# Ledger of designs, part 79: designed miniproteins, single chains, continued (2)

Each design is a single chain, and the fold is of that chain. pLDDT is the mean over its residues in the fold that is shown.

## One batch from the design tools (miniprotein)

Design m6721
Fold by ESMFold2-Fast:
Structure m6721 (fold): chain A 65 residues (1-65)
Amino acid sequence: AEKAAEAGREAAKAGGFDEEGIEKAGEGARTLAIDSGADPEKVAEGIRKAAKEDPKKAGERLAGL
């Protein structure tokens, strides 16, 4: 699930979040990949697509805000 966590951190960083928000987004993305049972690579790709549209909103959703 590291690929999903990494994508989540990148989304939050692009959205202007602080280090705590970035880590929360990474953990949220990891949890999403584990709970969904989906391929972590596909989850990471979905997160990157969402971040390209709206990085702030993508980061907020992953961090649980």
Scores: mean pLDDT 77

Design m6722
Fold by ESMFold2-Fast:
Structure m6722 (fold): chain A 89 residues (1-89)
Amino acid sequence: MMDLMEAGVYVLKVAVLLSLMKHTPLSKEEKLKILEEQLELLEKALELVDRALAEETNPFLLAQAEAERRGIEEMIEEIKKEKEELEKE
C-alpha cells in the first residue's frame, strides 16, 4: 500500500501548513499561493488513494482507503471555501 502511505504524507503536509497559516502573519497573496499549493497536493493524494482503491481486495484496507478519500475530499472543500473567503477580502 505505498500509494496510501504517500497520500497520507501529502495530507499531513497540508494539515501542518494550514495550521502554520493560522498562526503566521501572512499577506493575502501569500495565503492564496499556499492554499493553491495545498489543493494541488490534495488532488495528487486523491489520485493515489483512487489507485490504491482500484488494486485493493482486503475489506479493512478498502474501508481505510475510502475513509482517507472522504477526508481528502472534505479538506479540498474546506480549502476552496477559505480561498473564496480570502478573495472576497
Scores: mean pLDDT 78

Design m6723
Fold by ESMFold2-Fast:
Structure m6723 (fold): chain A 90 residues (1-90)
Amino acid sequence: SEVEELRKRLEAWVEERRREVESTTDPAKLAELREETRAELTRLVRLALERRARTEEELLEALVEAEKAGIAYPPASDEELLALIREYRA
């Protein structure tokens, strides 16, 4: 399904960004990477919601993994992630 394909894309993207963050030693490049990551993550969340992703849990898991990688976005808590999802569903 398109939802499963999107989930795999989110998981792969989060994993790739985690590696980029861990390997980046230049503060300027790290800041740029975090901003690009925020923009891409927001776009992917919107895309998932547009495709009627029933899997709020799958989106939350991907966003939590991105947060663990030290990315400035997503938000620091599950409550903030749920608020973002609800905003896009409204």
Scores: mean pLDDT 55

Design m6724
Fold by ESMFold2-Fast:
Structure m6724 (fold): chain A 67 residues (1-67)
Amino acid sequence: SALELYRQFMENPELAPELAAQLKTLSDAEKRALAAAVNAPVATLNALLDSGGDTRAALAEYLALTT
């Protein structure tokens, strides 16, 4: 399931680029459902997937732009 892939993506940084690629193959509707299930904005989920699992760097840049 998409939720299981997302859980593995968050728990396994070494596999994050491969899991991000798999999650990027989800439809827009599936991505919206996943984002809702993890209580995150769709834009945040898309940014995490687009970073290929470099979530810390992406979040650090986002925080620098908003502070």
Scores: mean pLDDT 68

Design m6725
Fold by ESMFold2-Fast:
Structure m6725 (fold): chain A 83 residues (1-83)
Amino acid sequence: MEEEKKKAEKEAEEETKRFLKEGEELKEELIKQGQERSEQLTDPLQSRRTLAQSYSAGGIFVAAGTAEGLVVRAKKKKEVEEK
């Protein structure tokens, strides 16, 4: 039983690490896309630059929040199992 507990803990750590990595990658990708979109809009549509930035920032925060939520959930699940 203790051996199985160790395996479950290791698996939870790997899963949490994977979720964090995915969240970071998505965040970086969205920032890059936001910058490219913003640069394109500065040429023909100056006034829409603010909207494009807000849109990209929102997406980045959602991705970051999702990754954080997954980490918190993994932590909570581990605590519940130990109780």
Scores: mean pLDDT 59

Design m6726
Fold by ESMFold2-Fast:
Structure m6726 (fold): chain A 70 residues (1-70)
Amino acid sequence: MSLEEIEKKIKEIAETEPGLRSLPLGVRLYYAAEKVLKELGWSSSVDIPKRPLFKSYREAAEWVKEVLEK
């Protein structure tokens, strides 16, 4: 999946997910990144790597791509 496709998924989840859309951007990005990572095949039995404080959809998408490529 391309970086642009991951960014689009994060944006859609952060803006449309009922539990996230009312939260501050950084919190929405934090949880949207986790949800996209799990959707793309990250096992629930494996600890999620440390997430930085995301400032944008692009930054969150770059983190998801980096984690999946390790």
Scores: mean pLDDT 76

Design m6727
Fold by ESMFold2-Fast:
Structure m6727 (fold): chain A 85 residues (1-85)
Amino acid sequence: SMEEELIARYREAAEKANAAKTFEEQKEYVEEIGRLLGEYLASRLSPEEARALIEKVRAEDLAAAKTEEEKELVEAGAKAALEAV
């Protein structure tokens, strides 16, 4: 199923992000996770609804971020997700 494929891809990307040796490498995997999220939401929702949900989550995650690096990762993931819709 699409959910099983998505879970497998998310798990792989998350494992690679956790194993990343540099911030730049971690950011690349976060962007991949964002792209997968955007593709999934686009398959389930209208483009307008998908973008609205991504923007809402982005705002919440930015408010929760404690460091500039965390904010950069949130922005990178959200941007990749929006571009995938």
Scores: mean pLDDT 83

Design m6728
Fold by ESMFold2-Fast:
Structure m6728 (fold): chain A 55 residues (1-55)
Amino acid sequence: MLRVEPRSEEELELYIAIAEQEVREAEQTMSPEEAKRVREIMEEGIRLAREKYEE
């Protein structure tokens, strides 16, 4: 996912689950530096999504 605006708690949970899956795949298939970058991007996305719902 590039950028999604979750409108409900269910969408937020789905987004977080997908982001965690992307991080896990990156850690197993990519270089450590690339995996770190993916993790940072996903963490930032989750933070922005949570902030929209104040979590």
Scores: mean pLDDT 71

Design m6729
Fold by ESMFold2-Fast:
Structure m6729 (fold): chain A 66 residues (1-66)
Amino acid sequence: MKKEEQEKISRQIAAVLRIIGDALNVEWGLEVSPKELIEEDYEIVKTATWSEEVKKEIEENLKIIE
């Protein structure tokens, strides 16, 4: 997987965490940019399986994450 794909996956993780955090009104302690998550969370995301609904939410949140 190329760095560009790793960045996308890291952004997807960050997006999901932000959605959950907002829904639960909690702070996840996300002080790092999606790029900084590349190395730390890549292996976890590599084995993750996303539902179709979660994939859509990730895509929508990625548009807002800026």
Scores: mean pLDDT 55

Design m6730
Fold by ESMFold2-Fast:
Formats: C-alpha cells, sequence, structure tokens
Structure m6730 (fold): chain A 77 residues (1-77)
C-alpha cells in the first residue's frame, strides 16, 4: 500500500542516518558506549523494516516504535 511504502521509506531514512553516524563514530574513535548505542539502534530499525515489510498489520505499533527510536537518535546525535 501507499501508506506501507511511506513507512518503509521513513525507516530506511533512519537506517541511513544511524549508519552515517555509526561510520563517523568509528572514524573518530568515539566511546564504546556511544558506538554500542548506535549499533543497537541500527538493529532496532532493521527489525522494524522487516516487520513493516512482512507484517503490515503491525503498522501502527511499528510507527509508535519508530517515533521512540527517532527521539532516542536525536538524544545521542
Amino acid sequence: SQQNQALLQRIQEQIDKVDSLLQQALRNNSPLSHIRRLAMLEGSYTLQFLMARFAPELQEKIQQRLEENEKELEEIS
């Protein structure tokens, strides 16, 4: 659906953003705690992408979790 495509795009944009931050953190020898948090967040977004793709009935729950993860990403950026 159009709504599902928009959700998948939002999740992919967050994956790309966190991957960029993780690559930068690795290049700058950032604290291990920061690198771990970014890696865990990337894993969370990847799971959300798979759930959105294969379980569209969970769309509302996925959107809520995505908003929570976006807020966490802003705090650690």
Scores: mean pLDDT 81

Design m6731
Fold by ESMFold2-Fast:
Structure m6731 (fold): chain A 100 residues (1-100)
Amino acid sequence: MAAEMEEKAREELEELKKLVPELRKQGMSEEEIKKLLEIAEEAVKLAEALKNKDAKAIAEHTKRLAELLAELQGDTSKVQAWVEAMAKALEEKYGIKLEL
C-alpha cells in the first residue's frame, strides 16, 4: 500500500514528464510546467516518507505540497486550464479519453 503509492507516484511523474512537450503545445508556460513537475516530485517524496514511516519527512513534504497547492488555488482559472491541457495531452499521446 505505501510502497504501491510510491510506485504509482513515480509512474505518474514519469508520465507527466512524457507529456511536457504536449503541454507546451497546448500553451502551458515553462513556469506552469515547472510548478506542475514540482508538485509531482513532492508527491513522490511524500509517498517515499509514508513507505519508510518517517514522521518528520511526512510532515515536511505534506507541508511543502500544501504550500504549492495553495499557490495554485490563488489562481483557480489557471488550474482549470492546466487540467484541460493535461487531459488533451493524454488523449493525444495515448489515445485515451480522460473522465475528468
Scores: mean pLDDT 69

Design m6732
Fold by ESMFold2-Fast:
Structure m6732 (fold): chain A 74 residues (1-74)
Amino acid sequence: MSMDEYLEKLREALENKESPEKIYEIAKEGFESTKSIEELLEFSRRVGEIMREYKASDEWENAVLRAYIEYLDK
């Protein structure tokens, strides 16, 4: 799937108030789909914009951060 598809899934999950675990899964797959540092940074920025747009709780923000850190550790 493309980066845009994961961003769309993230929006839908936040609109539906899905669990932090579901947000983590979507973010993790999105990060893993990136092929360059430029794509990673773009995806990260767009994820941050979506999270801000939806006023995501700390639990949801921490789920995304956890996915990002785990991606960087590998």
Scores: mean pLDDT 81

Design m6733
Fold by ESMFold2-Fast:
Structure m6733 (fold): chain A 82 residues (1-82)
Amino acid sequence: SIIDQINQMIQQMRQSSHDQQMQIAQQMIPLLRQMSNDPSLPGQARYNFSRAYTSFQTGIDTGNIGHYRTGIGSASNGIRIG
């Protein structure tokens, strides 16, 4: 499932260099965007996935690793709630 893919990518990202985190974030953004628009998920899960891809995009644009940590937290919350 897409949730399983996102969860696996989060686990990889936690053990990755900053350059690898950027590459993983770029791959996760389309999946997180899809989950943020999934009407079968609770609104709070969709909101967390939306926050996650926005944080990852900001991390890519700025190079600030704090945004990757925020993205991981939000995506993990989306999975937990959904």
Scores: mean pLDDT 87

Design m6734
Fold by ESMFold2-Fast:
Structure m6734 (fold): chain A 120 residues (1-120)
Amino acid sequence: MPSWEEIEKEAEKYVNKLLEEEKFSEEVKKKALEGLKLLLRVMKAVIEGESEEKIEELKKEALKYLLEVVESLPSDIAAKILKILHDTVLYLEEELNLPKEAAERAIEILEEAQEKVDEK
């Protein structure tokens, strides 16, 4: 597995590539990148063996932010952002050998945020 610094750099590079393909505004790109940073904090805590209480705190912070993003954007744009973040987590697992447990925790947050999109 690469260093955590390399994982963060590759995740940001991959997200920026996908965001550029969609030609999103700078405001939308900023929201997606902030969501990525919060998901990366959750995944890092899982990899480093932090307490379940700490992991749950970070999950709640990430989910709260993603729910605010979903509420602030049209449902089609919100869905695309969640898909980009989901595809990025899978990329980190498949290409960078990110532990499956860490990826699964991030995916759980994204799936809960996606349920909010479906309610719009």
Scores: mean pLDDT 86

Design m6735
Fold by ESMFold2-Fast:
Structure m6735 (fold): chain A 92 residues (1-92)
Amino acid sequence: SLKLPAAEPVIAYASTLSEEEQKNLVEAALKAYPEAKPLFEALEKGEDTSEEIRKFVEAVPGLEESHLRAFVEAARGSPHKLAALSLYLLLS
């Protein structure tokens, strides 16, 4: 079983990345987890992500919904939220 990383260090690390590195992480995450695309779109728009998180976890049963939800809410206020979520998924 993989332990998911705490939100704060992942968000902090994402903030150190260049814009190009952040875009490459998002592309890599969506390639690994294409089912995450609706979640990324809702998060980018600042919309409620509850349904997108539930559907994504149903598609990828190795992910814990409560942990993903907590991470998304912690990252929501960051300008680096998509890169942070990408790191979270690639490390899980």
Scores: mean pLDDT 81

Design m6736
Fold by ESMFold2-Fast:
Structure m6736 (fold): chain A 83 residues (1-83)
Amino acid sequence: ERELRIRRANAKLVLVYHLDDEESIEVLRKNLLKVYPEFTEELIDELIAEAKRLRETMSFDEIKRYLLKEAGVSDEEIERAER
């Protein structure tokens, strides 16, 4: 489950950077479905919807920190990496 949470957080982060490019989103969807059996079409749709909500309410830097924290990276580790 922890590994799945990390993969989901990473997938959302990549999706956030590509939301303005429908073609990139479709390529990513196909790759996730092909490579990871735990990523269903429904789950990917949920991840895209969540990425859109995050982008509406947060800056890219805030979203990156939020998703890294969801993946289990501490606030201190994120701050150190940005310095």
Scores: mean pLDDT 74

Design m6737
Fold by ESMFold2-Fast:
Structure m6737 (fold): chain A 79 residues (1-79)
Amino acid sequence: SAAEAAARGAAGDVEGAREAVEAAEEAARAGDWEAAALAARGAVAGGLADEDATRGAGLALAGIGEAFEAALRAGRRME
């Protein structure tokens, strides 16, 4: 789950951080912004021990932010 991946990432587990990146991307595609944010936090925490994981987590967070912002803009247009 996104929560499990986030917890493993936060514990400094590089494999958990990678799983958290994947979970964040999947949640973002599904529009589950809470799960995406939770998983992304775990990926960043785990990535502090690994430069490649940190870079990957940053890219995932940027993608999530863009998707979330696009959804908010779409909602505002419908007002």
Scores: mean pLDDT 62

Design m6738
Fold by ESMFold2-Fast:
Structure m6738 (fold): chain A 68 residues (1-68)
Amino acid sequence: NFEDVIEAVREALSKIPGVSEEQIEAAVQAAKEAKGDASEFIRRLRELGFSNKVIFAASEAVMKALRQ
């Protein structure tokens, strides 16, 4: 379910200090455009300037949501 992926990204990033709501929405949009491709999602987050810590947390959340 695509909505579960979006929710997982929001939850994971909201737990990281210093990540703004605007950055969370940018990551959600990147997840939508990647269409379940974790490598493409990571590439998009890197292009948006996200830190490796944020990229790792977001990608883990997407992978976990897709396995359910």
Scores: mean pLDDT 78

Design m6739
Fold by ESMFold2-Fast:
Structure m6739 (fold): chain A 84 residues (1-84)
Amino acid sequence: DPTASLRAGIPLLKEELPKAVEDKNTALLQSFVAQIGLLGLNGLHEPIAELVRKYKETLVKVAATLPESMSLYLVGFEHVLASL
């Protein structure tokens, strides 16, 4: 069940994303934007809505740095932003 596996990653995302923002770790933040995008593509935006709202400015800037090959994750990320 892909939704069960994705939901299992949410606690780690909630713990590590604030640290990555404070550390300005762009590579890790790119991975988290992709993970948020994958959650968005699967309709799992509600559990992460508060986290994304809190770090929206940083996440949007980082999303702009993702390569074209990750465009599908950007669609999911935009879906999460639209649901806030």
Scores: mean pLDDT 85

Design m6740
Fold by ESMFold2-Fast:
Structure m6740 (fold): chain A 71 residues (1-71)
Amino acid sequence: SRSDHQQAIQHADDGDYDGAARTMQRIIDQGYGDVTLDTMRRRGVDLDRLRDAARRLGYDRTADRIDRVLS
């Protein structure tokens, strides 16, 4: 949702990469995520750090999606 998109970006802006990873997993579970990740990349969010947070928390689908964006 637009709310989840905004929350994911806000968590990343605040340096809360765990919160960003949890919110990204919700977005991806809903069948979305590419627009949010593109927005994060354009804003200079550390996607390596976001991927590592997602993987540590067991959000493998989120981590795998970020790996594709970084390739």
Scores: mean pLDDT 87

Design m6741
Fold by ESMFold2-Fast:
Parts: C-alpha cells; structure tokens; sequence
Structure m6741 (fold): chain A 55 residues (1-55)
C-alpha cells in the first residue's frame, strides 16, 4: 500500500541519517586535527549523543 511504502521509506531515511551521524562521530573521534570550532561544535553535539550512548 502507498502508506506502508511511505512508512518504509521514512524508516530507511532515518536509518541512513543515523548511520551518517555515527560515521561522523567516528571521524571526529579519530581524525580531528583541525580546530574549526564552529563546524565542530554543531557536529560535536550530534556526535556527543552517539559517542555518549551509554545506556
């Protein structure tokens, strides 16, 4: 059904976003050598939630 297809597409998009954020969090933890504070601050907020997922 069109509804089910839309739901599946939304979930796939959410999973892709989660994977992208996880990859960026890894990059920030491993390869951060340039102090671009403004861009890092925005991504660090997202990365912090992924790295600090201790539940």
Amino acid sequence: SPYQAAVDATLARQRALADTLRRRARDLGHTDTFDESMRRSLTTEEAGRLFDRKV
Scores: mean pLDDT 60

Design m6742
Fold by ESMFold2-Fast:
Structure m6742 (fold): chain A 68 residues (1-68)
Amino acid sequence: SELKEEGEKLVAEGGTNKDGEKAKEGAKLLAEVNPEAAEAAEKLAEGVTNGDAEKAAEGSAEVNAILG
């Protein structure tokens, strides 16, 4: 599933680089294959965009738990 792999990559890059737009792009790709992971990725993107480190960490952990 290329969408899963690309979505995971974009979410990871968005989290690492504090790039909320990249994390949102990953969430959109994940929504096509795993809506639950997309919700977690959106949480990460919101946390990154708003400077909410706790929310970003929770979203990242949820993505990893769902997709790992």
Scores: mean pLDDT 81

Design m6743
Fold by ESMFold2-Fast:
Structure m6743 (fold): chain A 87 residues (1-87)
Amino acid sequence: MEEEELRKIREKIEKEIEESLIAMFRSIAKLIVEKSKKKSNEEIEEDLEDFKELAEKLKKRFNPESQKKIEEIVEETEKEFEKIKEK
């Protein structure tokens, strides 16, 4: 009845919020990679470590499916940093 409907609405809102936060996290990842092109390898390693810490904190708030998406973004970001460090 009313409680069940409110729970379903909350679940839908929470899912949309999680998807929006994941999209924002991807945008942050792209921004830090772009900024890293102007940084030293030491600074890049520090930024990557901070980014991984942020990802772990976000994962604690998300369901397992969303956690997997965060992990994929971290792996993609690591690959981009490795490419920048090789230059």
Scores: mean pLDDT 79

Design m6744
Fold by ESMFold2-Fast:
Structure m6744 (fold): chain A 88 residues (1-88)
Amino acid sequence: MVYRLVREYIEAAWEVMRLLEEDEERARALEAEALARLAPLREGLSAEELSRVASLGPAINEALANRDEEAIAEILEELERKIAEEEA
């Protein structure tokens, strides 16, 4: 479950960053909506799940800060594999 939350967070953050240069008002609205949806899910995470998120944090933050589309795609692909493994 936690990897799905991380995926949704990355997807939302990436869309916000793409949109910021084209339409800041829409980007801010999307950011607010995403944060409102994701905050309650984060509060439900176990200590183990929070540790898994924390281990991914530096790579995600670096890719987002650098607007590295290739790095974001690789992180999302890795998360999809982890989701598939947990559901198998």
Scores: mean pLDDT 73

Design m6745
Fold by ESMFold2-Fast:
Structure m6745 (fold): chain A 90 residues (1-90)
Amino acid sequence: MITIPDELQEELRPRAEELEALAAAGTPREEVARRAAELLVEAAERVMTPEEVELVRVMAEAAVYEARHGDPEAARERVRRAREAAEARR
C-alpha cells in the first residue's frame, strides 16, 4: 500500500477540512471525491515516486467512479489491478 510521509500528511490536513466543509454544504459526493482526487494526486506528485503517483491516481479515479456510479466492485477492481502491476515491478 502507499505510505503517506508525515510532512505530506501535514500538508494535506487543511485540505481535508476543505473537503469536509464541501460535504457538509451538501456538495454532491461525486464533486467531493473529484476534489479529493485532485488534491491527493497533486500532493503525491511532489514527494512520491512515479510508480506511487500512478497508483494514487488510479485509486483516486476509482473513488470518483464509485461516487458517480455507485459501483464499488468496479472501483475496487481498478485499484486491485494497479496494486498487482506495482507489486509485479518490485
Scores: mean pLDDT 67

Design m6746
Fold by ESMFold2-Fast:
Structure m6746 (fold): chain A 74 residues (1-74)
Amino acid sequence: SAEEYTARGEEALAAGDYDTAARHYLRALELDPNHQRALNGLLRVVLVHTDRLSPETLAEARAFLARLFAHEAP
């Protein structure tokens, strides 16, 4: 479930495994795009821990956020 992936993301974030955290949050958002805790976790990791993310994970996160912001654009 989105909640289970969000919890795994929070555990990875607490352990300092930012790449794993970002991937779990992305999986949660794939299952539920409106999961606020997963979105907040992804944003925190991308904005604060950018240098700890693999290029692949960062690209996937950027693509997801670009789609999200395009939907919200005026």
Scores: mean pLDDT 81

Design m6747
Fold by ESMFold2-Fast:
Structure m6747 (fold): chain A 55 residues (1-55)
Amino acid sequence: MISAAEGGLLAGGVAYTEGGDVGRAMALEMGKRHGIEATGPGSFETAGNTAKLGA
């Protein structure tokens, strides 16, 4: 359902801010959901910036 997908993005953002290691995996997942390239360490910050802009 659409609500579940939105909840997943929010949970990903929370995990990203709470834990560095778990946040990395969540940032990659958010990158796919937002259509951001998940390439190398730079995509970790890119996903975070997109989450802030999306919020």
Scores: mean pLDDT 52

Design m6748
Fold by ESMFold2-Fast:
Structure m6748 (fold): chain A 56 residues (1-56)
Amino acid sequence: SAAERERQRRLARTAVAHLARQGWLTPETADQVRAYLLAMGVSEEVAEEALAEALA
C-alpha cells in the first residue's frame, strides 16, 4: 500500500513535470491532465497533489 502510493506519486510527478516542460500544463488543461493520470491508475488524491504542486 505505501509502496504502491509512492509508485503512483513518482509516476504522477514524472508525467506532470514532462507535460509542464512541453508547455501543455495550464489551468485550462489541468482537468485533462487529471483524467490522463486517473487513466494510468493514479488515485485522484495523488493526481490532485501533483497538479497543485506543478501549478503553484
Scores: mean pLDDT 81

Design m6749
Fold by ESMFold2-Fast:
Order: C-alpha cells, then sequence, then structure tokens
Structure m6749 (fold): chain A 69 residues (1-69)
C-alpha cells in the first residue's frame, strides 16, 4: 500500500488522502448514528438516516478534488 502510494503523482496522492478522509468520516457517521439510535433494529431506517450524511461527505470530497483541479 505505502509502496504503491509512493509511485503515484502528487495529484493522485491528494485524491487518495481525500478518499481516506471521506472513508473515516463515513465510519464516524455510522458510529454516531448507531450510538444515537441504539434501539433501532431496522437496518433500512439506519441506511436512510445515513444517506444524506454520506451524500454530504461525497460532495465535500468532490469539491476538494475539484480545487486540486
Amino acid sequence: LEEAYKSLTEEQKKVVRLTAEALRRIGDAIDKNLAENPDEKDIKKLAERLKPELEKINKEMLEEIKKLE
């Protein structure tokens, strides 16, 4: 992984870092949603609650990538 990362262009490295940050934020959003809804057994409802947060994270990631132009 690190060796492959070293072979990337600087722009590609920035994209990888932004993707890693987005994945971390997604993990945090899932953990927060589960912690706030401990009695929620319906996985579909949890997924529906996560959808707008995941869309926000994706849009923010794409905007950062766009700034790298």
Scores: mean pLDDT 73

Design m6750
Fold by ESMFold2-Fast:
Structure m6750 (fold): chain A 64 residues (1-64)
Amino acid sequence: MEIAEKTEASKEEVEEYLPRLKAGEDPSILARRDRKPYSYVLKVAESIYKAEKEVKGKTDFPWF
């Protein structure tokens, strides 16, 4: 019961979404704007937050 389609985050995708997510945009709004599946954008956000957590120790995100 797991879908692993369109959830692979590339460096390009991370760099494209990073500034918008850091600006406080919800993944759902971002998904709608870019016409991407919410689950896909959420996975990209997870990758970004994971990197932030490893570098800065931040782990607080309300859209998870």
Scores: mean pLDDT 61

Design m6751
Fold by ESMFold2-Fast:
Structure m6751 (fold): chain A 92 residues (1-92)
Amino acid sequence: TATGSFTVKESGIYTVKVEALSGSADVTITNKKTGQSATLNVSAGESASVQLEAEKGDEIVVTVSNVTAPGTFRVKVLKDGKLIGSVTLTAT
């Protein structure tokens, strides 16, 4: 299991895009304040995205779990087409 998080600085709708650079796993995106959650299954070369609402100060947690093949997963967070943050998670 690998985990990353970010705190939103502005209220609004965020797009979280997950790209599997290698490997295969489930990636769960959770807003810890609201409990809103989505799980994406991705394999090497695939990408998937979700939209979620967040308020200023909310913590968005990204967790890689159920790893069927070890690998590297890039998570990008966008608001209104602008890149707000990025994290690379490695699951072994």
Scores: mean pLDDT 82

Design m6752
Fold by ESMFold2-Fast:
Structure m6752 (fold): chain A 70 residues (1-70)
Amino acid sequence: MTKEEAIAQGLKDADEAYRTGKRVAEEKGVDEGIKTLGQLAGQKAKESTSNEYKIALYKRANEAVKELKA
């Protein structure tokens, strides 16, 4: 896996976690949505050994958390 592929996968996985977190936020409230987003992103980070993947994943997940709070 190239550095660029790792970054792209991290962004994709963060966006998927955001979609799930947003659905949970709409159904159960923003705090539960943020918790779900964090749990999904954390699980993906544990499964990866790529620093570039983890950096891209967490950066985009943190942006998504700010969007859910707005």
Scores: mean pLDDT 83

Design m6753
Fold by ESMFold2-Fast:
Structure m6753 (fold): chain A 86 residues (1-86)
Amino acid sequence: SLNAQQQAGLRVQKAIDELKEKMKKLNVPKEEQEKILKEIEEEHERIVAEVAASKPASVAEGLEEAADRMVKYIKEKIKELEEEAK
């Protein structure tokens, strides 16, 4: 369970780091970067709560599901930023 939590956390952190690098490359204003990161934090709390409410078969499965949903959300946000830059 602890190993699953660390793996899930690393997956989400890697996606956040990719988003931060993309925002820097696209020269996204600092205030907008802070708003996007705040939205990600709020969405993470929402996803974790929804997954917990779904009563996953194990803690590890719940952590993996939450990480999968967060990574998808962050990747969609990166795509939106790339489309705005075109």
Scores: mean pLDDT 84

Design m6754
Fold by ESMFold2-Fast:
Structure m6754 (fold): chain A 79 residues (1-79)
Amino acid sequence: MEKIRRAAEKAAELAESEDPFDREVGLTFLSMLLAMAIRDKDKEALEVILETARRLLGSKDPQVRADAERIAAEAEKAL
């Protein structure tokens, strides 16, 4: 639990960065965490990823919001 929450928080920090490159890296990292959680049927990880993606829906960057919506929908479907 703690390791996945820490990883998701790092992904969110990057996705909220002023640097567009860091935002893309953060979203890519969060997408990788999602793929791993789906593969492993890790409900706790999926819940953390969903919570993180929902926070990113408040982003100023429409691309970040679009990617966050996709990640949230996939996490909800996997739960």
Scores: mean pLDDT 84

Design m6755
Fold by ESMFold2-Fast:
Structure m6755 (fold): chain A 95 residues (1-95)
Amino acid sequence: DKNKQEIEEISKKNKEIRDKLIEKHPDSVERVSEGSLRVEHGDDYLEVDVKVSRIGDTRVVDLKVKAKGEKAYQTLLDIIRLLENQGYVVVVEFE
């Protein structure tokens, strides 16, 4: 899936950014919020556990994802792009 590959590339880059932020600000890691989302379109589904943390002055969003089908990956990529445009660092872990 083209969208899944793009998500994995974004996540890899952002994980490196997150890891550097943690190294620079080890005593400044705060959990801000948590949540979950499920979206279904026929046989396609997206389940996301969302954790938002503040590391120094940067907000990091950790998404734990269970996804099936092209519509799920399209929706996830749109969410990631929206969050990045708002200044969040988005990290994705696929189950």
Scores: mean pLDDT 84

Design m6756
Fold by ESMFold2-Fast:
Structure m6756 (fold): chain A 61 residues (1-61)
Amino acid sequence: QDELNAALVKAANLAIQMLEEGKSDEEVRKAVEEFLKDVPGVTQAHVDAIVEAAKALVDLA
């Protein structure tokens, strides 16, 4: 399941970049969901964790 982990990392980087550009939490969540829609094994918990982690990282920068 290396493909799942790679996709999650890419989605997290996308979320961080969008937050830094001033996109809303709703826009970031929709972009992450759209990016991961065709990835097997992704759940809503993965999307929630990615958005939350990205927000925490941006707040520390």
Scores: mean pLDDT 79

